Designed miniproteins, single chains, continued (2). Designs and how they scored, part 33

Each design is a single chain, and the fold is of that chain. pLDDT is the mean over its residues in the fold that is shown.

## One batch from the design tools (miniprotein)

Design m5188
Fold by ESMFold2-Fast:
Structure m5188 (fold): chain A 82 residues (1-82)
Amino acid sequence: MAPRLRVTEEDVEPVARVIARGVKARDPATDEEALTRALRELATRQARETGEVSMTDLIAEAARHVSPATAADLAAARAALE
């Protein structure tokens, strides 16, 4: 089952920053600010519309902002959540 996080708009920025920082720590080539912004925008939209954020969608968005090797790791994580 793909986990959905019950997240309010106030929780979106801390969640986006934690994910972006974790990805940056594993892949120093990652633009942490660009990734944080992209994740925040996606998560804010989903939280506003549904009250929930899809982890699968966040992982898919993060894969666009990382190296191919890290993108492969994120694809494996996404598969494990489904």
Scores: mean pLDDT 75

Design m5189
Fold by ESMFold2-Fast:
Structure m5189 (fold): chain A 60 residues (1-60)
Amino acid sequence: GLTPAQQAAEERGLKVAKAVRKAIENGDIDGLVEYLEKEFGLDPETVEQVRLSLEWHLAQ
């Protein structure tokens, strides 16, 4: 079975997936980036890479 740490990681992954889906549906990239920065403590360079990846995905 999953350890409590693994369960917490999977639950976090599901929350992130739901937030990404909602942001794509609403076009709220800035809100998603802010959520991820706060949730994972991302540095500015990583935040910028996440934004670029999301913009690239939406442009397809």
Scores: mean pLDDT 74

Design m5190
Fold by ESMFold2-Fast:
Structure m5190 (fold): chain A 57 residues (1-57)
Amino acid sequence: MEVTREAAENLRLIGDALDGDEEALGKVLEKASEEQIEKWAKFYGMTVEELREIREK
């Protein structure tokens, strides 16, 4: 499926958060479903569980 401009910016935001800003990552992941988290995990080479912990933390 194609991605929107917002989706691309969201990926960049998550990238910045994973690189150092956990607060921003938490905010983005609040809206993320398991499916979305899996896509983020593939993008960064992380596990779904790691992203879920950041979200719930």
Scores: mean pLDDT 67

Design m5191
Fold by ESMFold2-Fast:
Structure m5191 (fold): chain A 78 residues (1-78)
Amino acid sequence: AAEEAIRLVEEAGKIAAAEDPEAAKAIAPYVQKAIDSLRAGDFESAIEYTEKALKLAEEAGLKKAAELLRRAIELVRK
């Protein structure tokens, strides 16, 4: 579960960087904190940081990145 969530968050960050480098700069700290929290087993913090990244992706219109971040949140909640 955690490994799959990490892959989705990493892929969302890569897609964001490819589509909108400026929006990706704002998203990147939350992506990194989410990944670090997932690796540490801190699922509460992982959800918080992933939701912050999702909000920024949605505000920037990054639909594919936002979809991957929502899927990561659902996996962590299960």
Scores: mean pLDDT 85

Design m5192
Fold by ESMFold2-Fast:
Structure m5192 (fold): chain A 67 residues (1-67)
Amino acid sequence: MRAATPELEAGARAGLARAGAPATPEEARAAAQALADGGARNAAEAAEAVAAMTPEAARGLIAVGAA
């Protein structure tokens, strides 16, 4: 598995806010971990992937990354 980076965390936070699922820094880090495991390479990819999700799907990433 890839480690979540601060850049992916920033991208995840921006994407979560745009998807209508605003997150705490801890939740954004969990989402970033799920995105890293899914192959996201940079903050822009993370933000775009999450921003395209429904709020439910975006919140699901937080749960996956936190597990």
Scores: mean pLDDT 77

Design m5193
Fold by ESMFold2-Fast:
Structure m5193 (fold): chain A 60 residues (1-60)
Amino acid sequence: MNLGLRLMGKAAEGDAEGVKELLAQGADPAYAGPAGTTALDIARALGHEEVAKILEEALK
């Protein structure tokens, strides 16, 4: 199954630990889902600041 889609789901939930675990498993933080949005875009739109910070650091 696509880890990028799972990462987007965890970002939408605000699950910072789930996001970290998926990134550790090799999930691509730059993955743009079917709507052309990334997990970072979702976290920012929903105000999940901790998740957004984790994704920003993973994108460096």
Scores: mean pLDDT 80

Design m5194
Fold by ESMFold2-Fast:
Structure m5194 (fold): chain A 72 residues (1-72)
Amino acid sequence: SKEEIEEEIRRLEEEIEELEKRIEELEKKLKEVPESNKEEREKLKEELLELEIELGLKLIELGVLKLILSRL
């Protein structure tokens, strides 16, 4: 139903906001790590990439749900 899609959109927007916050915190941590500490930098970069992929997928899902809602 339209209401179920609207609820899913709201839940997804909240998840996106929390994920963006986590990405910002991780980017800040990465900037604080010296370039000489390659192991810690690589770990943070891997974590950042995983979160960025998750964000991208959620943004696509949000776009699809909003498109479906607009057609109802």
Scores: mean pLDDT 88

Design m5195
Fold by ESMFold2-Fast:
Structure m5195 (fold): chain A 108 residues (1-108)
Amino acid sequence: MAELNKKLGEAVRNGDAEKVRELIEQGADVNLRDADGGNLLHYLARDEDPSVPLEDKLAVMDVLVENGADVNAKDDYGRTALDLALEHPDPARRAALVAWLTSHGAVR
């Protein structure tokens, strides 16, 4: 449902793992794609909103992969979530995102 998919994108942006789980259980598309062909893992790997704690983003990523999010999906530019994480300017956040993605089956 389009309404559920919109709410899923909002919950992901807020780092709300419990709300993400609820919306997926209601039928929201875990493989929802943005305008650039990226999935929700691409959005989280970009880590563009520093006001959301990294731990909350990683908890959302756990829920997404548990529910079938494609960790190796490529966007319209041929980039994976791992490719985006590797470009992160903060060494500590980059290391945590890369470690999470590789431990969940991300490949280069």
Scores: mean pLDDT 86

Design m5196
Fold by ESMFold2-Fast:
Structure m5196 (fold): chain A 81 residues (1-81)
Amino acid sequence: SLLEEARARLARLPGLSMEEQRAEVFAIFSAVVQATTDPAKRAAILRVAGEAAERLDAAKSVEEAVAVAREALARLEEILA
């Protein structure tokens, strides 16, 4: 599934640069938004994406970026449940 693929990609984030981690997180959100037709779920996903983008921009380490990505994925799983 899309979320299983996202979870697998998330596991590889610590090996990537912060720029590559940001690109991966945004690619995951883009794929989820494109697959979602429910307007309320789309709005919730876009809000989580915006919050994640802001927090990733503020992240000062790879560890902080990974934590932001993990939290964002957990929220996506809740929205899509």
Scores: mean pLDDT 78

Design m5197
Fold by ESMFold2-Fast:
Structure m5197 (fold): chain A 74 residues (1-74)
Amino acid sequence: MESIKLLEKELKKKAEELAKKTGNPEPPFKAAEIAVEEVRKIVEDKIVLGPEGLKKKAEEVFEKSYKELSEKLK
């Protein structure tokens, strides 16, 4: 669906910005992939979160995954 493609695009843009600022592309791009996969599972399970709920969930998963991956490289 178009909403998932838009979220994927936005998360990839955030990952590119973080990769450019940190010089390390691995954690931000991996976090973006994890967030997109979680949102796809929610949509496939037909859980009704609405567009705002899906966006918030994607952002939460992205931030959490990015923090965990960044700490793992420490």
Scores: mean pLDDT 74

Design m5199
Fold by ESMFold2-Fast:
Structure m5199 (fold): chain A 70 residues (1-70)
Amino acid sequence: GHMEKEKRQKILELIGEILRIIGEIIDLERQLKKAKEEGDEKTAKELEEKIEELKKKLEELMKELKSLDE
């Protein structure tokens, strides 16, 4: 039989990680806007690279979540 409890637990863990990464991206996007306003090109570039890495991780987690539904 299908273990609904185990599937639910894994889904909740993935949702939790997805939400945390989204929160980090939002925070970094706010920092990026401020760095661009201050003319800090080096900090802006570092923040853009960090945001891109987190977006890649988010896409992987979202794909894993979809796989659990199929």
Scores: mean pLDDT 84

Design m5200
Fold by ESMFold2-Fast:
Structure m5200 (fold): chain A 114 residues (1-114)
Amino acid sequence: MEDLKKGAKAYIEGNYEEAVKYFEKPAERGDVDAYLMMGNAYLELGDYEKAVEYFEKAIALDPNNAVAYTNLGKAYLKLGDYEKAIEYFEKAIKLDPNNVTAQKLLEEAKKKLE
């Protein structure tokens, strides 16, 4: 509980490497949100391959997490893998059809592929 609060504070303050350290123990205890926040921290740090790894861990714990699929698609967009980005944004939209962020990013990824 204290680790989650400190991790969230570090993330909000832009201390992404510190945030990751605080989220490690909650994630090991099966907290899906901790894996999502670690992935988001790595996106902000520009480590897109690690972001993918942590979003995949979140999906392994919760396969219907639309947010995890949206963020995984974002990581693949940053890696230049537009076909995978499209796949994951479509999965996110299928799980949550009102996800405006995933819809906008899907159109961006499709334009990059053309």
Scores: mean pLDDT 88

Design m5201
Fold by ESMFold2-Fast:
Structure m5201 (fold): chain A 64 residues (1-64)
Amino acid sequence: MTKYLAVATEDQPGVPGVLLALKKGEKVVVEKIYSNGFVLARSLETGEVGLAGLDGLEIIGEAP
């Protein structure tokens, strides 16, 4: 499955074990897209993995 590169459009507070903490402008790899509007994402800055809202992300291309 193709992975996507995305940028956080807003700061997002993290929830330990659930939501990925994101800073506006932070780049992430979208690992999976869920039907409920959430994605499994990995931060390219911190290496942390967690859920993020798809509405808070702008997909900019395919992840390398």
Scores: mean pLDDT 77

Design m5202
Fold by ESMFold2-Fast:
Structure m5202 (fold): chain A 66 residues (1-66)
Amino acid sequence: MEELKKKIKEEIEEVSKELVKELKEFEKKNKGKATPEEVARLVGRILRRLGDVLEKALERLREAEK
């Protein structure tokens, strides 16, 4: 159980780092002049990916903790 929680935490942290990198790349590419549409698309992608990862993590934790 504890090892599974650690692995899930690592996966979430890794995805978080990727999302932060995507935000930095977006800022660098747009030099702070992103359109509202571009920002909305980025936020949508981030939320979808985060939701997917959290859903998978919850399913795995539910199986482990019964």
Scores: mean pLDDT 74

Design m5203
Fold by ESMFold2-Fast:
Structure m5203 (fold): chain A 64 residues (1-64)
Amino acid sequence: NAQKKADEYLKKAREYLEQGKANEAVRWAGEAIYYDPAKYAEPVAELFAEMQARGVLDLTPEAP
């Protein structure tokens, strides 16, 4: 039940990433972790790494 919702949210996050909607992708990835953090933490981390590699998510803080 929880795993089914988490899987659906992770799939939705990936679809938003393909559309270039980084903020929506991050939101739905967060929902996936919420339902099953032990199972989905690594897939979500991989998604964030892919987003950073594509230049749509910068996790490195830059000084002004």
Scores: mean pLDDT 71

Design m5204
Fold by ESMFold2-Fast:
Structure m5204 (fold): chain A 66 residues (1-66)
Amino acid sequence: MAKVIATGLSPEGATAAALIAIGEGGEAKVDTGEPIKVIATGLSEEGAKQVKETAESSGGEAKIEL
């Protein structure tokens, strides 16, 4: 299972990334400290890529851990 750590997100970007993670069958935790961070776990490799693309399209940075 893959994990995605995304940072530098707007509140809207964090919400979008979390919703994609849940939609892909994973779990998501939004840390609203500064900077805003989303940790998504329990993902397939495809699901992890979707979360990463969503975070990056929102102007954030994302890292996939396998």
Scores: mean pLDDT 80

Design m5205
Fold by ESMFold2-Fast:
Structure m5205 (fold): chain A 86 residues (1-86)
Amino acid sequence: NEVLRAVKDGVERAIELLEEGEVDLAIDLVERIIEFLDQKLEENPSPVLEEVKRLLERALEALKKGEVEEAIRLLEEALELLEEAL
């Protein structure tokens, strides 16, 4: 599934950016992934992508509060769901 692969690649990149201390770039990327998921879910409902989106929204909230470690954990949880669905 091309959509699952694209979202997975984006989430992996967001985790890398956070590990490098590039918090603002990670926030921008997570916001873009959420927008992409909104568009794809409007076209085709998907329970796994809806759960991934919820995790990304929670990660974004954590990042805005400066909770980088919590954000990474939420992004890793999203990554596990994406890997299981691939």
Scores: mean pLDDT 87

Design m5206
Fold by ESMFold2-Fast:
Structure m5206 (fold): chain A 57 residues (1-57)
Amino acid sequence: SEKAKKLKEIADELVQAAVDEDWEKMEEKFKELEKILGKEKTEEYRKIVLKRMEESK
């Protein structure tokens, strides 16, 4: 579906931004996720991403 394709694109870009520690791009991608998934699901993804970044340090 179109929505699923867009979610995959946003998720890929968010993962790349997290690897690059690009905080501005991560926030941009989280805002795009919020429009599709809503705040609750987006906050879950944010927690996972931030936890993984902390574990990488």
Scores: mean pLDDT 79

Design m5207
Fold by ESMFold2-Fast:
Structure m5207 (fold): chain A 89 residues (1-89)
Amino acid sequence: GREAALAAARRAAELAKAAGVPEVAAAAERAVAALEAGGYGGAALYAGEALKIAREAGLPEVAAAARAALEALLASGDPVARAIAELAL
């Protein structure tokens, strides 16, 4: 649900900042902001962006956190977030 997705997205942002990759941190922070605003579809888009960039940058822990956010959004029951998360995973 939302709480699990928020925790995972916050973790992805934290790890990306520690790794010095501002693009991934920005995407993960946008996912957090979208979740806080109730925009589950936007959260899935930004979490998917964070996952893609983290994979390309070779950041397995950040990628795992972004993936966990997408998996939580798949489980959330929001149909738009589910469809976007399925495409990103």
Scores: mean pLDDT 83

Design m5208
Fold by ESMFold2-Fast:
Structure m5208 (fold): chain A 93 residues (1-93)
Amino acid sequence: MGLTAEQLRAEVEAMERAVRELEELIEEAERRGDVKELVRLSVAARLLAIAALFTAELAEEKGDEETARRAREVARRAEELARRAEEAAEELE
């Protein structure tokens, strides 16, 4: 059987933590001028955004509007972080 509502909520909580960790890592890589790490973190952020959008869709199908909303916010923040990391990497070229 598919993911339970409790498992989807736990997944969103893990994704929210991952977004916070990515933000801190991007800020650190920007301070160091670490272009390779910024590129790696931009890819990680894009993958997190995609996963969060799929999680939001699954939560909506289960009628869990709050979990779906939280997952969409994770996706939005992850896309913002991906753009930030890409822009920083380009500026450091």
Scores: mean pLDDT 87

Design m5209
Fold by ESMFold2-Fast:
Structure m5209 (fold): chain A 58 residues (1-58)
Amino acid sequence: SKEEREKLLKEIGEKLNEIGDKVNELLEAKKKLKEAEKAGNEEEVAKAKEKIEKIIKE
Protein backbone atom coordinates (compact mmCIF):
# COMPACT_ATOMS: atom_id res chain seq x y z
CA SER A 1 0.00 0.00 0.00
CA LYS A 2 0.97 3.68 -0.24
CA GLU A 3 1.19 3.92 3.55
CA GLU A 4 3.56 0.92 3.73
CA ARG A 5 5.75 2.45 0.99
CA GLU A 6 5.91 5.84 2.76
CA LYS A 7 6.88 4.15 6.06
CA LEU A 8 9.56 2.06 4.33
CA LEU A 9 11.00 5.11 2.51
CA LYS A 10 11.17 7.03 5.81
CA GLU A 11 12.95 4.11 7.51
CA ILE A 12 15.41 3.86 4.58
CA GLY A 13 16.12 7.60 4.87
CA GLU A 14 16.72 7.32 8.63
CA LYS A 15 19.10 4.35 8.16
CA LEU A 16 20.97 6.13 5.34
CA ASN A 17 21.50 9.17 7.61
CA GLU A 18 22.78 6.89 10.42
CA ILE A 19 25.16 5.13 7.99
CA GLY A 20 26.31 8.52 6.62
CA ASP A 21 27.23 9.71 10.13
CA LYS A 22 29.25 6.53 10.78
CA VAL A 23 30.95 6.81 7.36
CA ASN A 24 32.02 10.39 8.17
CA GLU A 25 33.43 9.34 11.57
CA LEU A 26 35.31 6.44 9.93
CA LEU A 27 36.75 8.72 7.21
CA GLU A 28 38.00 11.19 9.86
CA ALA A 29 39.54 8.33 11.85
CA LYS A 30 41.25 7.01 8.67
CA LYS A 31 42.64 10.52 8.02
CA LYS A 32 44.02 10.70 11.57
CA LEU A 33 45.59 7.23 11.16
CA LYS A 34 47.32 8.31 7.91
CA GLU A 35 48.59 11.53 9.52
CA ALA A 36 49.97 9.56 12.50
CA GLU A 37 51.62 7.00 10.17
CA LYS A 38 53.25 9.80 8.15
CA ALA A 39 54.53 11.40 11.38
CA GLY A 40 55.89 8.03 12.62
CA ASN A 41 53.97 8.46 15.89
CA GLU A 42 53.31 4.88 17.06
CA GLU A 43 51.18 6.05 20.04
CA GLU A 44 48.85 8.10 17.78
CA VAL A 45 48.72 5.23 15.25
CA ALA A 46 47.56 2.89 18.06
CA LYS A 47 44.93 5.42 19.22
CA ALA A 48 43.60 5.89 15.67
CA LYS A 49 43.36 2.12 15.11
CA GLU A 50 41.49 1.73 18.41
CA LYS A 51 39.02 4.47 17.42
CA ILE A 52 38.42 2.81 14.01
CA GLU A 53 37.75 -0.57 15.67
CA LYS A 54 35.33 1.12 18.09
CA ILE A 55 33.36 2.71 15.22
CA ILE A 56 33.22 -0.60 13.27
CA LYS A 57 32.05 -2.57 16.34
CA GLU A 58 29.14 -0.17 17.03
Scores: mean pLDDT 82

Design m5210
Fold by ESMFold2-Fast:
Structure m5210 (fold): chain A 117 residues (1-117)
Amino acid sequence: MTVIKTEEELEEAVEKIAEAAAVSLAWLEVVREAELAGKDVTEYVSEEHEKELAEKIEELKKKLLPEVLEKARKRAEELKKEGKDYTEIAEEIQREAVREVEERRRELEREVEAARA
């Protein structure tokens, strides 16, 4: 991660982190829908469904991004109150975003296992 010197650079970093997280969460939602429907995710990577998959991920990203971004911005404000510098704030938000995506993946796996039982 590059050194962040201005409020504007921090906002850019937060936006990029939020967008990456939203894309990951959108992909997990697509996987969840496929697994719960008893369909193989490989059906979505066929030539027939490749374009539809890309469009669905983009639409889900657009729906998820506002909430993810708002949460990240609120966390950035909280970390500023704790006296963290801009680089530290961006690094902590990045780590939290990765953790939330991992938690959602684990939730999805548990939901799929329960549905198969």
Scores: mean pLDDT 80

Design m5211
Fold by ESMFold2-Fast:
Structure m5211 (fold): chain A 77 residues (1-77)
Amino acid sequence: MSPEELLKEAEKLAKETMAALLRAGDWALFQQTAAELSPLLKELKEAAEKGDVEKAKEYLERIKKVAQQGIAQAQAL
């Protein structure tokens, strides 16, 4: 997968996760998850810009973990 594809996947996942948390109505969880995702997306974007596929993959995996944890805490997502 290209660095650009990794960034696109991460952005889509973050957007879908934040939309789901917003629908769940837990604003504190939404804020916490946004605070965790924001720096990871920034790091992935920088890695993608530098063509560093390995770092981009590492940040995508961290983003996936944060997204899964947020959804789990939202319970019924």
Scores: mean pLDDT 81

Design m5212
Fold by ESMFold2-Fast:
Structure m5212 (fold): chain A 76 residues (1-76)
Amino acid sequence: MVEELLREAEKLIREAKRYLEEGDFEAARKKLEEAQKTLDEAVRQLAQSSPEVLRKYLPRAQRLKEEIEELKKKIE
């Protein structure tokens, strides 16, 4: 379900931030790749959802996407 996928993506982003703070850029990159894959799946499910579900979860998905992109820039 979309909420579970968004929650998993948030968890992966938190783990990536932890690795970045520890200086483990390789582990951080892998966690961000997993987060991006999970988020892409959430967005695909969201595109097939009702307008109410879209309005509820789309802003959260967009914020997570931007957070992943910002963290990737810190590694590159």
Scores: mean pLDDT 85

Design m5213
Fold by ESMFold2-Fast:
Structure m5213 (fold): chain A 58 residues (1-58)
Amino acid sequence: SLEEELEKLRAELEQAVADAQRIRDATYQGHVNVGASEEEAKAMGDAFAAAYLAQRLA
């Protein structure tokens, strides 16, 4: 049913967003830990999260 399909899509989207946020945060922290600037670490985290979402939602 449409309800079941929407519920499944919501669960998949929530999981994808949660995974992307974890990748962003882990990438940010990793770069900060090796001496990157906060701006560089944030940009890299955002880029990796965006690439992950683009691949997962394709």
Scores: mean pLDDT 87

Design m5214
Fold by ESMFold2-Fast:
Structure m5214 (fold): chain A 105 residues (1-105)
Amino acid sequence: SMDREAIRKALEIFREEIEKSDLPEEVKEKALKILEEVERLLDDPSASDEELEEAFLRAFAEITRLDPELTRRVIEKLKSSSDPEVRALAGVLDAVHRGVLLRES
């Protein structure tokens, strides 16, 4: 199970990595739009933890298909976190990342 605060921290790191990347603006806009949907659920007190978790993992998979190197950088940033819940989330995202790449190969 994923911690809601760990998801919040992961979204912040994700946004920072998108913004500081040298990716085409169209790719950045698509990635940010995908994150915005998850951010809305995070800020919605009526959204369940399961709904937030599903949306977050789906968003991560979509952005991985868009740019797998970007999401790899996000995973590495999460792995370096001092927060054990954020590091645990990195492990889940690494499995999703691997699954997406295997399906596209």
Scores: mean pLDDT 84

Design m5215
Fold by ESMFold2-Fast:
Structure m5215 (fold): chain A 59 residues (1-59)
Amino acid sequence: SAEEEEREGIKAAEEKLKEAKENKDEETAKKVEQALELHRLIKEGDFEKVRALSEKAAA
């Protein structure tokens, strides 16, 4: 299901973030953190914050 796929995607992102932090890959860690935060904001329906974060991630 879409819900299961989303849950697995979040877990994969969290693992990638952990790996990036262990390897001191600050750029990858920052990108993964922004993606996770964007997902949380979308789920909450906070579209103003979603827009601001998306613009920041695209830069």
Scores: mean pLDDT 74

Design m5216
Fold by ESMFold2-Fast:
Structure m5216 (fold): chain A 67 residues (1-67)
Amino acid sequence: MEKVEKKAIEILEKMAKEAIKKGDYKKAEEIIKSIEKMAEKYKERGNEDLAKLAKKKAEKLKKELEK
């Protein structure tokens, strides 16, 4: 169910951003890896929109870690 999965990705994104803000880079990396795994699973299942959403969020969070 797309709405529930999209909300879960958004919650993980928020948690990762808060971890980055607090300097907890290890926790942020773990959350980003979880989002990446979700993207890969959605791609395998043929859920292209959810896979792209999750991948985009993970890439954005990785970019925040580099700043």
Scores: mean pLDDT 80

Design m5217
Fold by ESMFold2-Fast:
Structure m5217 (fold): chain A 70 residues (1-70)
Amino acid sequence: SELGERIKKAAEEANLVIQELIEKGDYELAEKIDKLAEEVARAWEAEDFETAEKLLEELEKLLREAKEYL
């Protein structure tokens, strides 16, 4: 599904961004992204697609902001 593909892409991007943030010493932002990615995964596994999409949009926004900072 399109939502599933977006979640997979965001999870892959989150892993890379978290690694870069840790290397730069930004543990607070890394933890925030990690927790949000976990929440997206939990909602998806629970088949709560509305919550998964909402949390995914928040994660995608946070990833864009983090990439501008990196």
Scores: mean pLDDT 89

Design m5218
Fold by ESMFold2-Fast:
Structure m5218 (fold): chain A 65 residues (1-65)
Amino acid sequence: SMEEEKKQLIELLEELTEYWLEVMKKNPEKREELLEEAKKRLEELKKEYPELAEVIDKQLAKLEA
């Protein structure tokens, strides 16, 4: 089911965002660089999966908090 695949992708996006936050916390000297890389990757995903734009925007907000 496409809905089940979408749910799994959303879960992976949330896990990836948590991973990025943890890496940025452990590497404060590289935080800005890591944040820009994470944002770029999420923007690329948003282009590939426009139906996930709302979820991706939430992840971007979490990274910038």
Scores: mean pLDDT 82

Design m5219
Fold by ESMFold2-Fast:
Parts: sequence; C-alpha cells; structure tokens
Structure m5219 (fold): chain A 67 residues (1-67)
Amino acid sequence: SELRKRVFDAVSRVAQSPHAATAAEDLAKAAGVSPETIARWVSGEAKEDPSEETVDRIEAAADALVA
C-alpha cells in the first residue's frame, strides 16, 4: 500500500541520519503509536494500513529528525 510505503520511506530516511539507531522509536513517539506498530507496517505484517493522519505525523517527525 502507498501508506505503508510512505512509512517505509520515512523510516529509511531517518535510518540514513545520525538518528538511525532510534529511528522507529522516535517516529513512533511522534506519531502516537508503538515502535512495534511501525515495525509491522515496514515489514508488511500488519493487517491494517496506517491512517493518512498517522503517516503525515511520521513524515513530519522524519523531516524534523533529518533536518
């Protein structure tokens, strides 16, 4: 799904930054979800796609972390 791809792309961007080691945790905290939820979206194991609102928060957090 496009929403899962956007989460994957955001995590990948942070993983290329100095914040790589805490990427999933930092993004999860900003989005108000668990790190395990982000990991499931990235791996494709989640049964449900993230909401657009949640993806927007993840992308905004990734932008802030890589700035």
Scores: mean pLDDT 78

Design m5220
Fold by ESMFold2-Fast:
Structure m5220 (fold): chain A 82 residues (1-82)
Amino acid sequence: NLMKEIQEKAIEELLEELRKEGKSEETIERVRKAIKLYLEGKSHAEIAKETGLSVSTVSKITKRFKELVEKELAKRGLKIIK
């Protein structure tokens, strides 16, 4: 439950950043769908096909999402253990 909460907060922060950058709500919804597919274990190519985003865009947004998850974990005094 905690990891899901952290992931959902990271998604909302990413989407807020995109809104501030002037992205359309259609693009924002495509990004939301892309991150959900990424969390389901889909490849970048599969995500691009299902969302209509380029593979390059999928790579960039998944990287930004991971960075936001790391920041949220750090704020909560948590770290990803490998």
Scores: mean pLDDT 82

Design m5221
Fold by ESMFold2-Fast:
Structure m5221 (fold): chain A 57 residues (1-57)
Amino acid sequence: APQLTERESEIALHLIYGKTNKEIGEILRISEKTVKSHVSSIFRKLNLQSRVELAAL
């Protein structure tokens, strides 16, 4: 995806496959709070409002 960092692209892929923020944090060895911060950044960069819109891309 354009303009996403490597980490944001990795997180976006997990989100598309229906992983929760907690599960993504466990997979990537980062806190759930950090995942939530990245998710907010991803949604902003892609101009999305929800996970459903991300999955539709």
Scores: mean pLDDT 79

Design m5222
Fold by ESMFold2-Fast:
Structure m5222 (fold): chain A 89 residues (1-89)
Amino acid sequence: SIDELIAELEEKIERLATQDPEFAAHLRARVDKLREELKKDPSKEEEIRYQLLNLLAVAYHRLNDLEGYQKYLDEILEFEKKRREKLKS
């Protein structure tokens, strides 16, 4: 769910805040904007999920967590593949 992705991302942002508080604040601001966007237009749920997957990949990369980074890269690629297939049909 989107709430689970946000919760995971917030945990990774908290870890990043000890290392790079300015970058962590930037990621947190992006999450807040995505929450507001979803409240205004629930039809954007898939688009918001895609953005959250990208933010998770960035957060894991900045934490030098290569396993988490690869997991979210794979999910992003699968999401993009499914989106392209929907646009062709």
Scores: mean pLDDT 85

Design m5223
Fold by ESMFold2-Fast:
Structure m5223 (fold): chain A 58 residues (1-58)
Amino acid sequence: SAEWERLEKLAEEAAKELLEEAKSSPPEKAALLRGQAEALLLLPEGIKAAEEVSKKVK
């Protein structure tokens, strides 16, 4: 559905943002950001969690 497609794109965009931030971050923070990006892409629950975070932060 359109809603699912939007959630997938939000998770992909969030993962890209985390990976870009990781490039300029210290190694410890970069590892955490990469882990969060992988969780968003690999776990269905991660997509829903990303939407909740986006509503609170953005």
Scores: mean pLDDT 72

Design m5224
Fold by ESMFold2-Fast:
Structure m5224 (fold): chain A 93 residues (1-93)
Amino acid sequence: MKREEAEKLLAEGDKAFENGDYDKAIEHYRKAIALFRELNDLEGIARALTALGRVYYKKGDYEKAIEAFQLALMIDPDNEEAKRLLEEVKKKL
């Protein structure tokens, strides 16, 4: 099912991120977001956006990182990881 496919893409993105393959991580997270959108899975979208923001932050793309974390927080305002990382990335500007 598309949910299992989206979860697999998140896991593959996480592996790429751990390996420092940020472009591959971005590709997987974007595909996961698209599938979670088709499923109307708000938790999945917020998780994938937080992961996408994290990889942009590590890549040094601070503007895209901020955008991703802000979108995640619009969906899940209580996401402590997204709040913490958003504050960290703002200090880099």
Scores: mean pLDDT 87

